Designed miniproteins, single chains, continued (3). Designs and how they scored, part 69

Each design is a single chain, and the fold is of that chain. pLDDT is the mean over its residues in the fold that is shown.

## One batch from the design tools (miniprotein)

Design m10391
Fold by ESMFold2-Fast:
Structure m10391 (fold): chain A 89 residues (1-89)
Amino acid sequence: GENTEEKENIEQFALELINDLNLNLEQKLELRDAVLLFLTGDLTVEEFLERLEKILKVNIPDNLKNELLKNITKENLQKLKNYILKSLN
């Protein structure tokens, strides 16, 4: 299949970020647009992560970026979510 599991994992990750973070309307819309562009294949994983960093104003560690660039798994996305939650305090 066309990266169906990866796409489902990204959608779930984005929903969890919206629910767990106090994002403003602009950030919610930008995150939604980044997800949609990723799901249509208009953004690579690398470009999606770069947009996520800009929207949330976080810097993702290189080791975690490299894990995500190899494969988008629930485990790797959970690591990313935990990092983001810690970075915003």
Scores: mean pLDDT 83

Design m10392
Fold by ESMFold2-Fast:
Structure m10392 (fold): chain A 89 residues (1-89)
Amino acid sequence: MEFEEIKARIDAIPPEAVEAAHRASRLLGQGKVTSEALAKDIAGMLYLTALGDVEKAVELFREAVDLSDLTPEQRAELEALIKRIEELA
């Protein structure tokens, strides 16, 4: 059943990965964010926290970074947080 499969995926995501995603979203929001980048970030959080789809969440977070006007330092920190999400989950 679809709901049991989604639940199993969500339960497999460690709290540290969710914390890294929240930190990434907060840092992204401190930069000049386009509406498209914000939509990708929101979609990434939904795929991670509601669907347990880590691969799709990571893709969406990377797309949000690419659509954002960030300093090299902000971009490096965001890429490190996204990599941490991928490694932990």
Scores: mean pLDDT 79

Design m10393
Fold by ESMFold2-Fast:
Structure m10393 (fold): chain A 70 residues (1-70)
Amino acid sequence: MSVAEKIKAVLAALAAERRPEELSPEEAAEFAKEAGIAVAKVLGSKEDLTGKSLEEIEEVLKKAVEKYLA
């Protein structure tokens, strides 16, 4: 399975549990953080993202993508 397919599978599983279309803006932000952490782990990140802000998670995601594409 490609990385894109693994990412889609993880996001689909999270969406099935959380139903992002029915979330408040605050709940949607928490869901985005959970999705970002899961994607970073799929890309091979070993950083502990527990308690990190959405912006910090995005930074780790960028590094994981760059490392994966290098």
Scores: mean pLDDT 69

Design m10394
Fold by ESMFold2-Fast:
Structure m10394 (fold): chain A 71 residues (1-71)
Amino acid sequence: MTEELARRAAELPASQRPAFARQLARTHPDVDELVRALEELGADETARLVRQQAVTLAVADDLIKIGDQID
């Protein structure tokens, strides 16, 4: 399943990769597995975008939790 998503991501036009990477980062339960599969297929740009989106989402979640504790 992850390899299928990675293959699909590698085949996407460059213009669609950021949106797809964002969707995958939000919906995929194992982002690390997905990133590894993308890198194995040579889809390094898409793997980087997925990792970046996952970090952005994690930071946003942490900021929300910190805000709730402080505010």
Scores: mean pLDDT 70

Design m10395
Fold by ESMFold2-Fast:
Structure m10395 (fold): chain A 89 residues (1-89)
Amino acid sequence: SAAAFTERVRERYEEMLRRGAKLEEWKKFIAEVALEQAEALLKLSEEEKEELKKKLEEIVKNSDSLEELVNKILEYLKPLYEKALEELE
């Protein structure tokens, strides 16, 4: 459920803030949240889910800042969400 997801994300965010999580942990956290939301909102096949997971792992590895990470994730996911949104109209 959306409520359970939001609470889990918030709890992890607060935990990471309290312990002073480093850039690599923040990158993984953001990518993990993006993956879970995409899997919940997009009608992805098992192959498409695996491809998305692999792509997000590559973005995490190749991003040196949170801004770069977020921009690359959004660039990749935007066309997928736009297509899904059009199907809801």
Scores: mean pLDDT 83

Design m10396
Fold by ESMFold2-Fast:
Structure m10396 (fold): chain A 99 residues (1-99)
Amino acid sequence: MTIADADAAVPAAIEELKNSSKESHRRVWETYEELKGLEEEEREELLEEVLRKLEELGEHELAADLRTLWEHGSEDLRLLALAVARESLRKIEEAKKEE
């Protein structure tokens, strides 16, 4: 998959999230909206925290993908990727807490 392919898919992904009845999709959408309201410095601080936690959990491929999308993607793709990564991180942390 190229960055251009991922970027082209963003509008459809956003509409799916907005119209989804799935709780995880609503959480991703809420995080995406929150991120749009943040200044770039605050977005970068959240990115660093999410990347650090993914690396600590051994999710090296997810961390690498997020870095690539953040450096080369459009603003909407970057924010959506960070929102999805944050929800994935939450699920991984909850799964480890239960086991």
Scores: mean pLDDT 79

Design m10397
Fold by ESMFold2-Fast:
Structure m10397 (fold): chain A 116 residues (1-116)
Amino acid sequence: YKLPESVKKNFSEIENEFLEALLAGDEEKAIEALMKLFNIDEETARKVLETLRSPEFIAALPELAKAKDMEEVEKILEKYGVPTEPFVVQTAALIGKFLKLANEEERKKLLEGLKK
């Protein structure tokens, strides 16, 4: 799966790699992209991805799509009981930004990829 240019132009090359991997449900590519994005090890990246796949995080997605800044992202994560570790907060902000730009089909693809 590849993001449309209208969405892709709003993100860095590595951010696009991460989003495309999430939408495809490609765990290994998503982990690799997280490692590149944050310069973190595989164990840390895997824990971030596990958090993103949690029922708590998935329940937070509609509110994350409306968050205007990083402070609102952190508050929403706390409200839903999602750990507010720096890489989780930053990745949630990236996903929220994607959801603001995404059409219904792209949002559906993300939800399917996360639930896999």
Scores: mean pLDDT 85

Design m10398
Fold by ESMFold2-Fast:
Structure m10398 (fold): chain A 83 residues (1-83)
Amino acid sequence: SPVEKLLEILENSENPEEILLAAITLVEHFPEKAKEAIPILEKKTKDKNPEIRKAAIESLKYLAEKLPEEVNPVLEKIKKEEA
């Protein structure tokens, strides 16, 4: 499944560009499945690699354009945990 492959990239890739492109592809071509990326990306915002954390946050912001009700609470939670 293309969706399963994109979600696998989001979960396992150590390449910030691949993570961002997978998130964008999921939102643009599989919007009804994009919600499945939210918990994966939230976990990646806590990654040991700062570039991966940045890519995860940028991916969540991109998802928020299509799924604001689902993603904005997660982004607010991340902001409060980092403050």
Scores: mean pLDDT 84

Design m10399
Fold by ESMFold2-Fast:
Structure m10399 (fold): chain A 70 residues (1-70)
Amino acid sequence: SPEKLIDEIERKLGIEVPEELRQAILNAKSLKEFGKLLSKMIDELGLTEEQREEVGKIVGKLFDEIAKSF
């Protein structure tokens, strides 16, 4: 689920996603909107190259579960 994805990102990167961004991502109406909001989160949080790669791995593992949410 999108919630599980955000929780895994926070846990593995040791960061806190701002509540406004978290809620926007969780309330996305399509997979496309979800992807755009994730990209915005990555850019706004100023993640390092290594952190961006870790986010990509988490998304890859949970992709099917996320897609089923839409």
Scores: mean pLDDT 78

Design m10400
Fold by ESMFold2-Fast:
Structure m10400 (fold): chain A 63 residues (1-63)
Amino acid sequence: SMLGKLVEEAEKAYKAGKYEEAAFLYDLRVGLLRIQLALGLVSEEEVEKEEKKLEEAKKKAEE
């Protein structure tokens, strides 16, 4: 699915040192997960895991 690719592309960007791109992609993923959480399709733990990755990418982008 296109949504499955989003995490892979975010991880690739992060590993390549493209932290602004990684943060953007993780932010999109977190937004989608929050919608799915509201619909009962995912767990709070899954959202928290991706939010942590987003915060790490944001921190790196601001360095």
Scores: mean pLDDT 82

Design m10401
Fold by ESMFold2-Fast:
Structure m10401 (fold): chain A 61 residues (1-61)
Amino acid sequence: SMEDLWLETEEALLIMQAALAKRAGDYEKASEFYERLADLLEGVDPERAAQYRKEAEEIRK
């Protein structure tokens, strides 16, 4: 569906932005992108959403 295509596109873009932020050493921004990924997936894939929240916590340490 169009909704599924949108979700997949947003996830891919957020993953790319998180990777770019990590490469730049901007761990605060990378953490924000992981939180956005978790929020995006919470209603669709709660297990993966929880994993992204864990990534956000770890990268801030």
Scores: mean pLDDT 84

Design m10402
Fold by ESMFold2-Fast:
Structure m10402 (fold): chain A 59 residues (1-59)
Amino acid sequence: HMAEEDARIDALTREFQDALAAGAPQEVIDAKLAEIERLTHTPRHERRLAIGRHMAAQR
């Protein structure tokens, strides 16, 4: 079990949410998503669904 990777994924997820809330440039948002995908090995379509849920929760 990769506890260090889990901690990094949590940190990146928070940074991603903060970037969205702050209206960061799309390139910054995309870079954070790419890093999360690399660490989680999550398909893009599943990641998009998770993002949709987060965006809905922020409204």
Scores: mean pLDDT 69

Design m10403
Fold by ESMFold2-Fast:
Structure m10403 (fold): chain A 74 residues (1-74)
Amino acid sequence: SPEEVALIQRAVALERALEDALAAGDTAGARALRDQLVALRDEIRATSDSPLAQELAARLDAVVAEADARIAAA
């Protein structure tokens, strides 16, 4: 659906920005982007149970977990 495409595009943009912040050593920026990804994940889970939404939410769980580990290691 157009709504699901928009959610995917938002996730991709936030993931890209998070990777850039982590690569730059911007820990504060990385935390802010991580929190935005958590908010998006929670929004997806609250509003949709479609297979695509479940897959996207699971992907965002993995991205957040990786970001938390990298931030903790910095």
Scores: mean pLDDT 86

Design m10404
Fold by ESMFold2-Fast:
Structure m10404 (fold): chain A 86 residues (1-86)
Amino acid sequence: MFEVPSEETRKKLQEIRDLVDKPIPKELQKLKLDIVKYIITETLNSLGKEELAKEVVKLVEKKFKENPSISLNEISKIIEDFILKK
């Protein structure tokens, strides 16, 4: 890799989005939620924001209950919007 243009980031995000937004069995939806919760908890705890991690996890759980097929990109945007309002 000789350079990292915005196009490379866009392609990686598109690939992740396409992979995650494919029809997934209900059992894998639970695994997806558990992985997202783990990443959020570890990241925010490493920054000393344990209370924020708990609030964000609850928000993500609610969004997955409302739409089990929600993409990781949509979840990421929701998390960013929530953190920015704090």
Scores: mean pLDDT 69

Design m10405
Fold by ESMFold2-Fast:
Structure m10405 (fold): chain A 84 residues (1-84)
Amino acid sequence: MARDYAEAARLILRKSRGEDVTKEDLAKLVGEKIAELMMKVIEKGPKYALRAAGIASDGALRLTKGEPKEEVDKKMEEELKKLL
């Protein structure tokens, strides 16, 4: 799971550079709800894409520290919604 969240951060940065990354690519890693929020944040521009990637990286770190996935996902949703 932590590796999936780190991969999501990489995909967000790739999409911000114009690479073909879909919502489905992100949903496989972080789930549908978080992927939808990430896509909306990325659409706001490169600075927002960088912030979304940071949120995904923080999620990976929190999972590595042993936080439950449900708690990490909730915090990521809250942080992403603040960017909308």
Scores: mean pLDDT 85

Design m10406
Fold by ESMFold2-Fast:
Structure m10406 (fold): chain A 74 residues (1-74)
Amino acid sequence: SPEEVAEQLRRLDDELRQAFTDYAQGRISTEQLVARLEQIGAELRRLAAQHPDDERVRGMLETVGLAVESLRRE
C-alpha cells in the first residue's frame, strides 16, 4: 500500500541521513559511505521492483545513485 511504502521510505531516509551524519563527523570513510549508499540503493531497487509505478521510490533511488556517482568522482 502507499502507506506501507511511505514507512519503508522513511526508514531508508533515516538510514541515509545517519550515513551522511557519520561521514560528516569523520566516523566512516568515503569508501564506507559509498558501501552504505549502495546497500540503501539495493533495498530501494527491491522496493521499486515491488512498486514499479511509485514515483517516491524512483526519486529516492535516483538521489542515492547521483550521490554515489558524485563521491566516486572525488
Scores: mean pLDDT 86

Design m10407
Fold by ESMFold2-Fast:
Structure m10407 (fold): chain A 101 residues (1-101)
Amino acid sequence: SMASYRALAQRYRAEVRELLDRLRRDHPDATEVQALLQRIIALLDQAIKTGDFESALTQIDALAQQAVEELRKRGLTDEAARLEISLGSMVTSFRTMKVAD
């Protein structure tokens, strides 16, 4: 349902926001990954507003993979792993709901 898609997107948004806030505090020089996470949050906000989760999911997946790579390049392997797990969980949940709808 649309309510379930919005709830899932809001949960993932909160996880991405928490990571962004930690990076701003602990790694303020990681400006490129911070910008990628900000773009993911903006896409989630648009998807929640418009209901267009399919196109948003494709764009978020690409941006999240870029953010994971940038985190790994900086040696932030735990943060990269958490973002990958959160993304995988979101993608799996969206695909499961799409099959049920």
Scores: mean pLDDT 83

Design m10408
Fold by ESMFold2-Fast:
Structure m10408 (fold): chain A 66 residues (1-66)
Amino acid sequence: SMAAELARKGAEEARKTGSAAATAAAYHDLRQSGAVSDEAAQRGLELAHQGDAEGGAEVLLEAAEA
């Protein structure tokens, strides 16, 4: 879907910039579009909350590609 494509682009930018807020927003958008599971989204959000925005974005992108 268009929403999932835009959310994936947001996650790529979040990984490049290391922005925790951008990573969290991309996880919420991908979860709501059905592109990632709730479990994958939750894990990515936990990493972002712990200050690992890059790791969180990586988990999100890998889950969206699966």
Scores: mean pLDDT 69

Design m10409
Fold by ESMFold2-Fast:
Structure m10409 (fold): chain A 99 residues (1-99)
Amino acid sequence: AEELREKLKSDNPEERVRAVIEAAKLPDTKQALEIMKEALKDPDPEVRQAAVLALADISLSGDEEVRKEAIEMLKEATKDPDPLVRAYAEAALKYVESR
């Protein structure tokens, strides 16, 4: 939703993390994916970590197209400069692909 995209512009990283968590619960999973694409480019690694965890949830609740896009985004997140973002992305990929 537009409100969540506005919250992603907050100067407070904790507010941006909360917006990412809320976006993962959106009924429109394609809109949730677009918000996660923006969050994965966030300068704060905690926001990117939240986006990775949200992508795992989105991949399980969306259709096959949404799942495929979420998996591709998780694969890119395994290349993130932050070691926790990479670890969460690797764990999320294993979880999503192993079901």
Scores: mean pLDDT 82

Design m10410
Fold by ESMFold2-Fast:
Structure m10410 (fold): chain A 59 residues (1-59)
Amino acid sequence: SMQSLRDEYQALLDQLAGDEAARQAALDAMFEKMSEDRTITEESLQAGIETARAALAAL
């Protein structure tokens, strides 16, 4: 569900709290995939999640 994606995204951002560049990259990935009216979508949350997971795996 979209709520599950929101919860996962937030948890990953919290894990990146010590790495500003990685956290910002995850935020940017989500923003780039938002709809034209700036609405958060499942695609935007998934992009942020994938970027955050990659950053955590690199730490």
Scores: mean pLDDT 80

Design m10411
Fold by ESMFold2-Fast:
Structure m10411 (fold): chain A 66 residues (1-66)
Amino acid sequence: MSKKEKYYLAIAKAVNDALQAGDVEAGTEKVREILDEAVKDGLITPEQAEEIRANVERALADAVAQ
């Protein structure tokens, strides 16, 4: 797998685990850690990482609220 696919799968797993556990905070924290590693690997910018993190946090909060 490409490094990009590896990070996308890790984020998808963290999101799925958070939804199953009902723990939005823990899920958001794990995604932030994964995105920090992607920034260190030069795959995305810090600005892109923050945008993705914010979108995931919103999506998780919305899904749990439904």
Scores: mean pLDDT 79

Design m10412
Fold by ESMFold2-Fast:
Structure m10412 (fold): chain A 91 residues (1-91)
Amino acid sequence: MEEEKEIQKLIEDTRAFLKELGVSDEEIDKFIEDIKKNAKTPKEALILASRYLGDLLEERYREHLTPEQRERFEKNKALREKTDANLKKAI
């Protein structure tokens, strides 16, 4: 229950942010489905959400990003990559 609440909160926060950026409901739904389908734990959900958001911001909205948003995205991407590498070693 707590893990589901964490994932749901992450989805809601990300959905609100993506709507502010003008992302379509179709793209948001794909993001949510990807998390639900591929995430086994809240940590995996965070990794997938961070990856999706980072890729979307970098490729589609990079010209509209503030320096602060770009720095945050880069930090999150680096942390996600480290976590992915550690998870691969653990399995």
Scores: mean pLDDT 68

Design m10413
Fold by ESMFold2-Fast:
Structure m10413 (fold): chain A 65 residues (1-65)
Amino acid sequence: MALEELREEMEEAEKRGDVGSATAYFFLAKLLEQLMKEKKIPDQPSVEEAIKTIDEVLDEEVKAL
């Protein structure tokens, strides 16, 4: 599950003392949660699917409108 993978990456970054990466992963997890709530992403997206969908949704909403 993409959310669990992002959380795992965040914990790994925190273990490294990489606060910037940890914050980025936390923010991405929050965005993915929001998109799942809005039914814009399948119930159990992979990390690759989640990243693609986030990029596509953001690009479409910014450029298509």
Scores: mean pLDDT 66

Design m10414
Fold by ESMFold2-Fast:
Structure m10414 (fold): chain A 74 residues (1-74)
Amino acid sequence: RPEPPADQRPSVFVGTVLLYVGALLDLELPPPNRQALEDAIAAIKETIEWFRKQGDTETAERLEKYRAELEKAL
């Protein structure tokens, strides 16, 4: 399966997801809609896998907790 360059996908994608997750966790922003929640859950799952591969289990655990909260909103 074709993989995008690590310098592009992990750094840009992870940064964007963390910013979005941080805003929702800290500001308790209302979810925009169901599609946005589903997209956020998918992005968080990929980001959790990436952080675990990097050995950052603390960030992965934080994202897993937030993922569970988003899944409850579906």
Scores: mean pLDDT 64

Design m10415
Fold by ESMFold2-Fast:
Structure m10415 (fold): chain A 71 residues (1-71)
Amino acid sequence: ISPNLKKLIDRFIEQGLAEAKRRGLPEEEAKKVLIESVKDFIDLLFNYGIIETEEEKEAALKYGEEKVRKA
């Protein structure tokens, strides 16, 4: 996926992890919630034409999920 798309996903995940920590969510629960939020975010980017292909959308979803799991 593009470097700019990676930066958008990275920032979204960092913000989501910070919010989960503020709310006192257990790490595993926070990661599950954040994976769903990242999927919704990527769907939004696709619907607004920021992600232009199904292949890039699938790559972005995989990148986001892996990024959350490694956090």
Scores: mean pLDDT 80

Design m10416
Fold by ESMFold2-Fast:
Structure m10416 (fold): chain A 79 residues (1-79)
Amino acid sequence: SMDGIIEKLEEAIKAAREGDSDKAGELLGEVLLSLLNNGRFRSKLSQVEKLLSQAMTAISEGDYEKAVELLEKAKEILE
């Protein structure tokens, strides 16, 4: 469900705020897979996918503040 995807994205934001790169990366991968399997969001998928990919890059670079900002923008698009 969409509510489940948003909840998982909120958990990814929390992990990123805590600097937990492993948990944040795992949760973001699950969010992306869930979005790809949900036809309701195809029109927004490319924008959200780009933000999630940029957030994963920021996490890999240790820029957790940037990652959180990008993930919050992705959440706003999905809401």
Scores: mean pLDDT 83

Design m10417
Fold by ESMFold2-Fast:
Structure m10417 (fold): chain A 91 residues (1-91)
Amino acid sequence: KLDELLEELLKTQDEARRAHVERVLARAEEFGLSEEELRLIKIGLVSTMLTQQDPSVTKKQIAEMFGVDESVLTRSVGLLVRLVGDELDKE
């Protein structure tokens, strides 16, 4: 499941990466994102961490892991970038 995979990946990451993920999720809640949008943010975070750990992992493989189309990964990354970008623009 997505939440279980996210927790497992976070256990392998350093403190700074974990703090960043926690901050992104807190921002998503603060912005009042829907359950669907929050799921997309989590997929985007997991996708980013998997690709950084092993660059040979393709978007297709990640999409298959979540049972979604590659277009959903594109939307997930776009939403994540918008959420992080809005925070950076304000600070």
Scores: mean pLDDT 73

Design m10418
Fold by ESMFold2-Fast:
Structure m10418 (fold): chain A 87 residues (1-87)
Amino acid sequence: MTAEDREKYEELMRKRFKALANFSDEEIEAYLAGDGAVRAKLEETLEKVEKELLKKNPNVTEEDIIKLISEKTGDKSLPEIYKELLE
């Protein structure tokens, strides 16, 4: 992973946590820095949100999650960033 790819990934993760859960900027940065306790909390909350989305639509995809994040944050570039990271 290049420094640019890492920056795009970290930006996606910040927006994902902000849109899907009420996490503070401090908790998100602690997650990215590798704090084990904050990481466990964020992963548990993200798993619960993902399970709720799957209950509503069992065919929910990562693209659907990114679209939801884009809608909640107002950042329409997120689907393009996600596509670039997968290519």
Scores: mean pLDDT 63

Design m10419
Fold by ESMFold2-Fast:
Structure m10419 (fold): chain A 69 residues (1-69)
Amino acid sequence: AYSKLVVTVPANAKADVMDEVKAKKGYITKDYPNTDAFEVVVPSNAVADLTALIEEKGGYVNVNEPAEE
């Protein structure tokens, strides 16, 4: 299953978070290039690890659609 997330991180951490999404076999579905926000789809089992990284970088995650794991 996959989860759709809206991610907000400081601009200097955005690339690291995008790289982690790709490493977890997710994709960036929408980028907001003048903001700290972007939208991703990731495997549901990657959500916890990705959220922990984002929070470490001073960001936060909004889950738009729940997925069954």
Scores: mean pLDDT 77

Design m10420
Fold by ESMFold2-Fast:
Structure m10420 (fold): chain A 100 residues (1-100)
Amino acid sequence: SSDQQRTIGSLQSDVQSVDWIVDQATRMVNQTSNRTGDQSVIQQGQQYVDNIQQNRDQMRQLLDDVQRGRVSPQQAQQRSDQIRQQVSDSWTGIVRISRS
């Protein structure tokens, strides 16, 4: 369907965007680690990066599921929104610790 084709295009863009966020998150966590030297902050930052990477993998799996017709456009949109929210929450956590 046209909705499925649109959803596939959107998910492909979302995967690329989250890949970029993984790179940015990794750099910010490394910079924060070098600045503070605090092992607790380093571990928290690594957990946020791990969460973003897991959500990227979930976004890639969702793209595959939609391409294979296993998930409807409506279900894909709902799951994509949830994944994007989790990435946003983890990114906000990284920004917070980077300013501490």
Scores: mean pLDDT 88

Design m10421
Fold by ESMFold2-Fast:
Structure m10421 (fold): chain A 78 residues (1-78)
Amino acid sequence: SIEKEAAEAFASAGSAGGKAYDEALSSPEPKTLVAKGEESEITVEKSETRITVTIKYKGKEYVGVIDLTTGEQSLEEK
């Protein structure tokens, strides 16, 4: 499933992806963080209302969005 593929892609960056996500989530201000793995690039963008995680892995791109006001999550393959 897309969820399993995106999770594998995120994990391929090791701890760097999780660290970038945690830093973005805890930031009081809008922030963009990039983590690079051997075969992946993870971009975490925080705004006032959402966090967007873009995962590029082996030629595929996944975009996850977390709404900070509702807690709703979505995932899309681009």
Scores: mean pLDDT 77

Design m10422
Fold by ESMFold2-Fast:
Structure m10422 (fold): chain A 65 residues (1-65)
Amino acid sequence: SEEERKKLIDEYAKLVEEVLQKFAGLPKDKAREIAEIVRKILEFENKSVDELKKMVEQLKKALEN
């Protein structure tokens, strides 16, 4: 559903913000700005819910290590 897609895009953008802070050492403000750009790009793409779920899962696993 479109609602589920929006929720996954939001979750992915939040994970991008965390990855940028943890691995790239970016300050919170810059990480948030980049994450918002990623969110807008994903909103314009027609990725499936399944593809978005896989992307979210991959970032979650990266943050665990």
Scores: mean pLDDT 83

Design m10423
Fold by ESMFold2-Fast:
Structure m10423 (fold): chain A 72 residues (1-72)
Amino acid sequence: SDAATLAGAGGAIAAESPERLTLEVRVPGGTVTMEGEKGYAEASVDGEVVAKGEGAQGGGRAGLIAAEKAGA
């Protein structure tokens, strides 16, 4: 539930999740998956890692880059 809210229309800023976070969003260009733990995140499009981030801002930025590459 909460992950879907964080993934909402504006993109994925999930860097403040307490322990770990996995977000999966379907967009016209494919499936965007963002997987992270304690401020570190990897963002993938259709199974290929396209961005990585560390810290609160890095994780969110990685998700936005992946969404943009997937045509979101």
Scores: mean pLDDT 59

Design m10424
Fold by ESMFold2-Fast:
Formats: sequence, structure tokens, C-alpha cells
Structure m10424 (fold): chain A 94 residues (1-94)
Amino acid sequence: MEEELQRYRETLESARRALDDAIAHAKAMGLSDEEIQRAVDEGYERGRKLAEEGKDEVVFDAPPPTSDREAALQTVRLAAAVLGYAEERIKRLE
């Protein structure tokens, strides 16, 4: 349990950095703050629910992106989902 908790804390730290990088990249591509925030909210909630349902990994059933903008938004959603997943797992282990 303690070793598992430490691994999720390390994942949380990594996920926070990945999300910050994904947001910065999306902004650099000209995506609006509103589009980015919606992707963050959607991803985070999906990750949180996966942890709540007892899933062992974050899985996205998403088609391959057809544009760089869509790829950037998918990257933001994935990073936010990993963050939400890790935070919910830590909360349940504490």
C-alpha cells in the first residue's frame, strides 16, 4: 500500500508536468483558453471516474487525430485524465 501510494504520488507529479506542457503546446498552436480548459475538464473527470470504477489504467477509446489541433487537444485530455486518475487513487489510499 505505501509503495503503491508513493508510485501514484510520483505519477501525479509527472502528470502535472505533462499537463502543463500539453497546455503550453496547445496555446502555442493557437487553441483558445476555452477549448483547452474544456479538454482539461473532460479529461480530468474521465480519469477520476476510471479510478472510482477501479480501473487499473487510463484508457481512451478515441479515433486517431486528423489534424495537429485535434492531436494537441487529445494530448491535453490524456494528460488531464492521468492527473485526475492519480489524484483520485491517492485520495482513496489515504
Scores: mean pLDDT 78

Design m10425
Fold by ESMFold2-Fast:
Structure m10425 (fold): chain A 61 residues (1-61)
Amino acid sequence: SSELQQKIDQVNQDTGKQTQQSLEQARQQGWSQEQIDQIIQQNVQQHKKQIDDIYQEEKQK
């Protein structure tokens, strides 16, 4: 549905902006590449969960 697509688009935009800000801050604070990679991995898993939750909510309608 158009509502489902709008929710997904919003989550993608919000996650992208938040991830960019967090990565920029971590780099400015001198975090190691390994620590930055962990942040990226955690954000990927969190994003997947948010998208899965949206699809589960849609199935309940």
Scores: mean pLDDT 80

Design m10426
Fold by ESMFold2-Fast:
Structure m10426 (fold): chain A 62 residues (1-62)
Amino acid sequence: MGEVERLAEEQVEYRRKHREEALKRLEALQKIFPLDAASKAELQKWLNLSDDEIKQSLIETL
């Protein structure tokens, strides 16, 4: 069980870092230049996705 728990923890942390990067970029972009409504909506959707939804999105993109 230790191995399975470690893998699960690493996956969650990996997805969380991706989400944190998106949040930082969103804040930086809004300070430099405001995002278009469409782009902002897509980023907002991505940030609001659950870990499972993020995994699916990444699989689809990769």
Scores: mean pLDDT 61

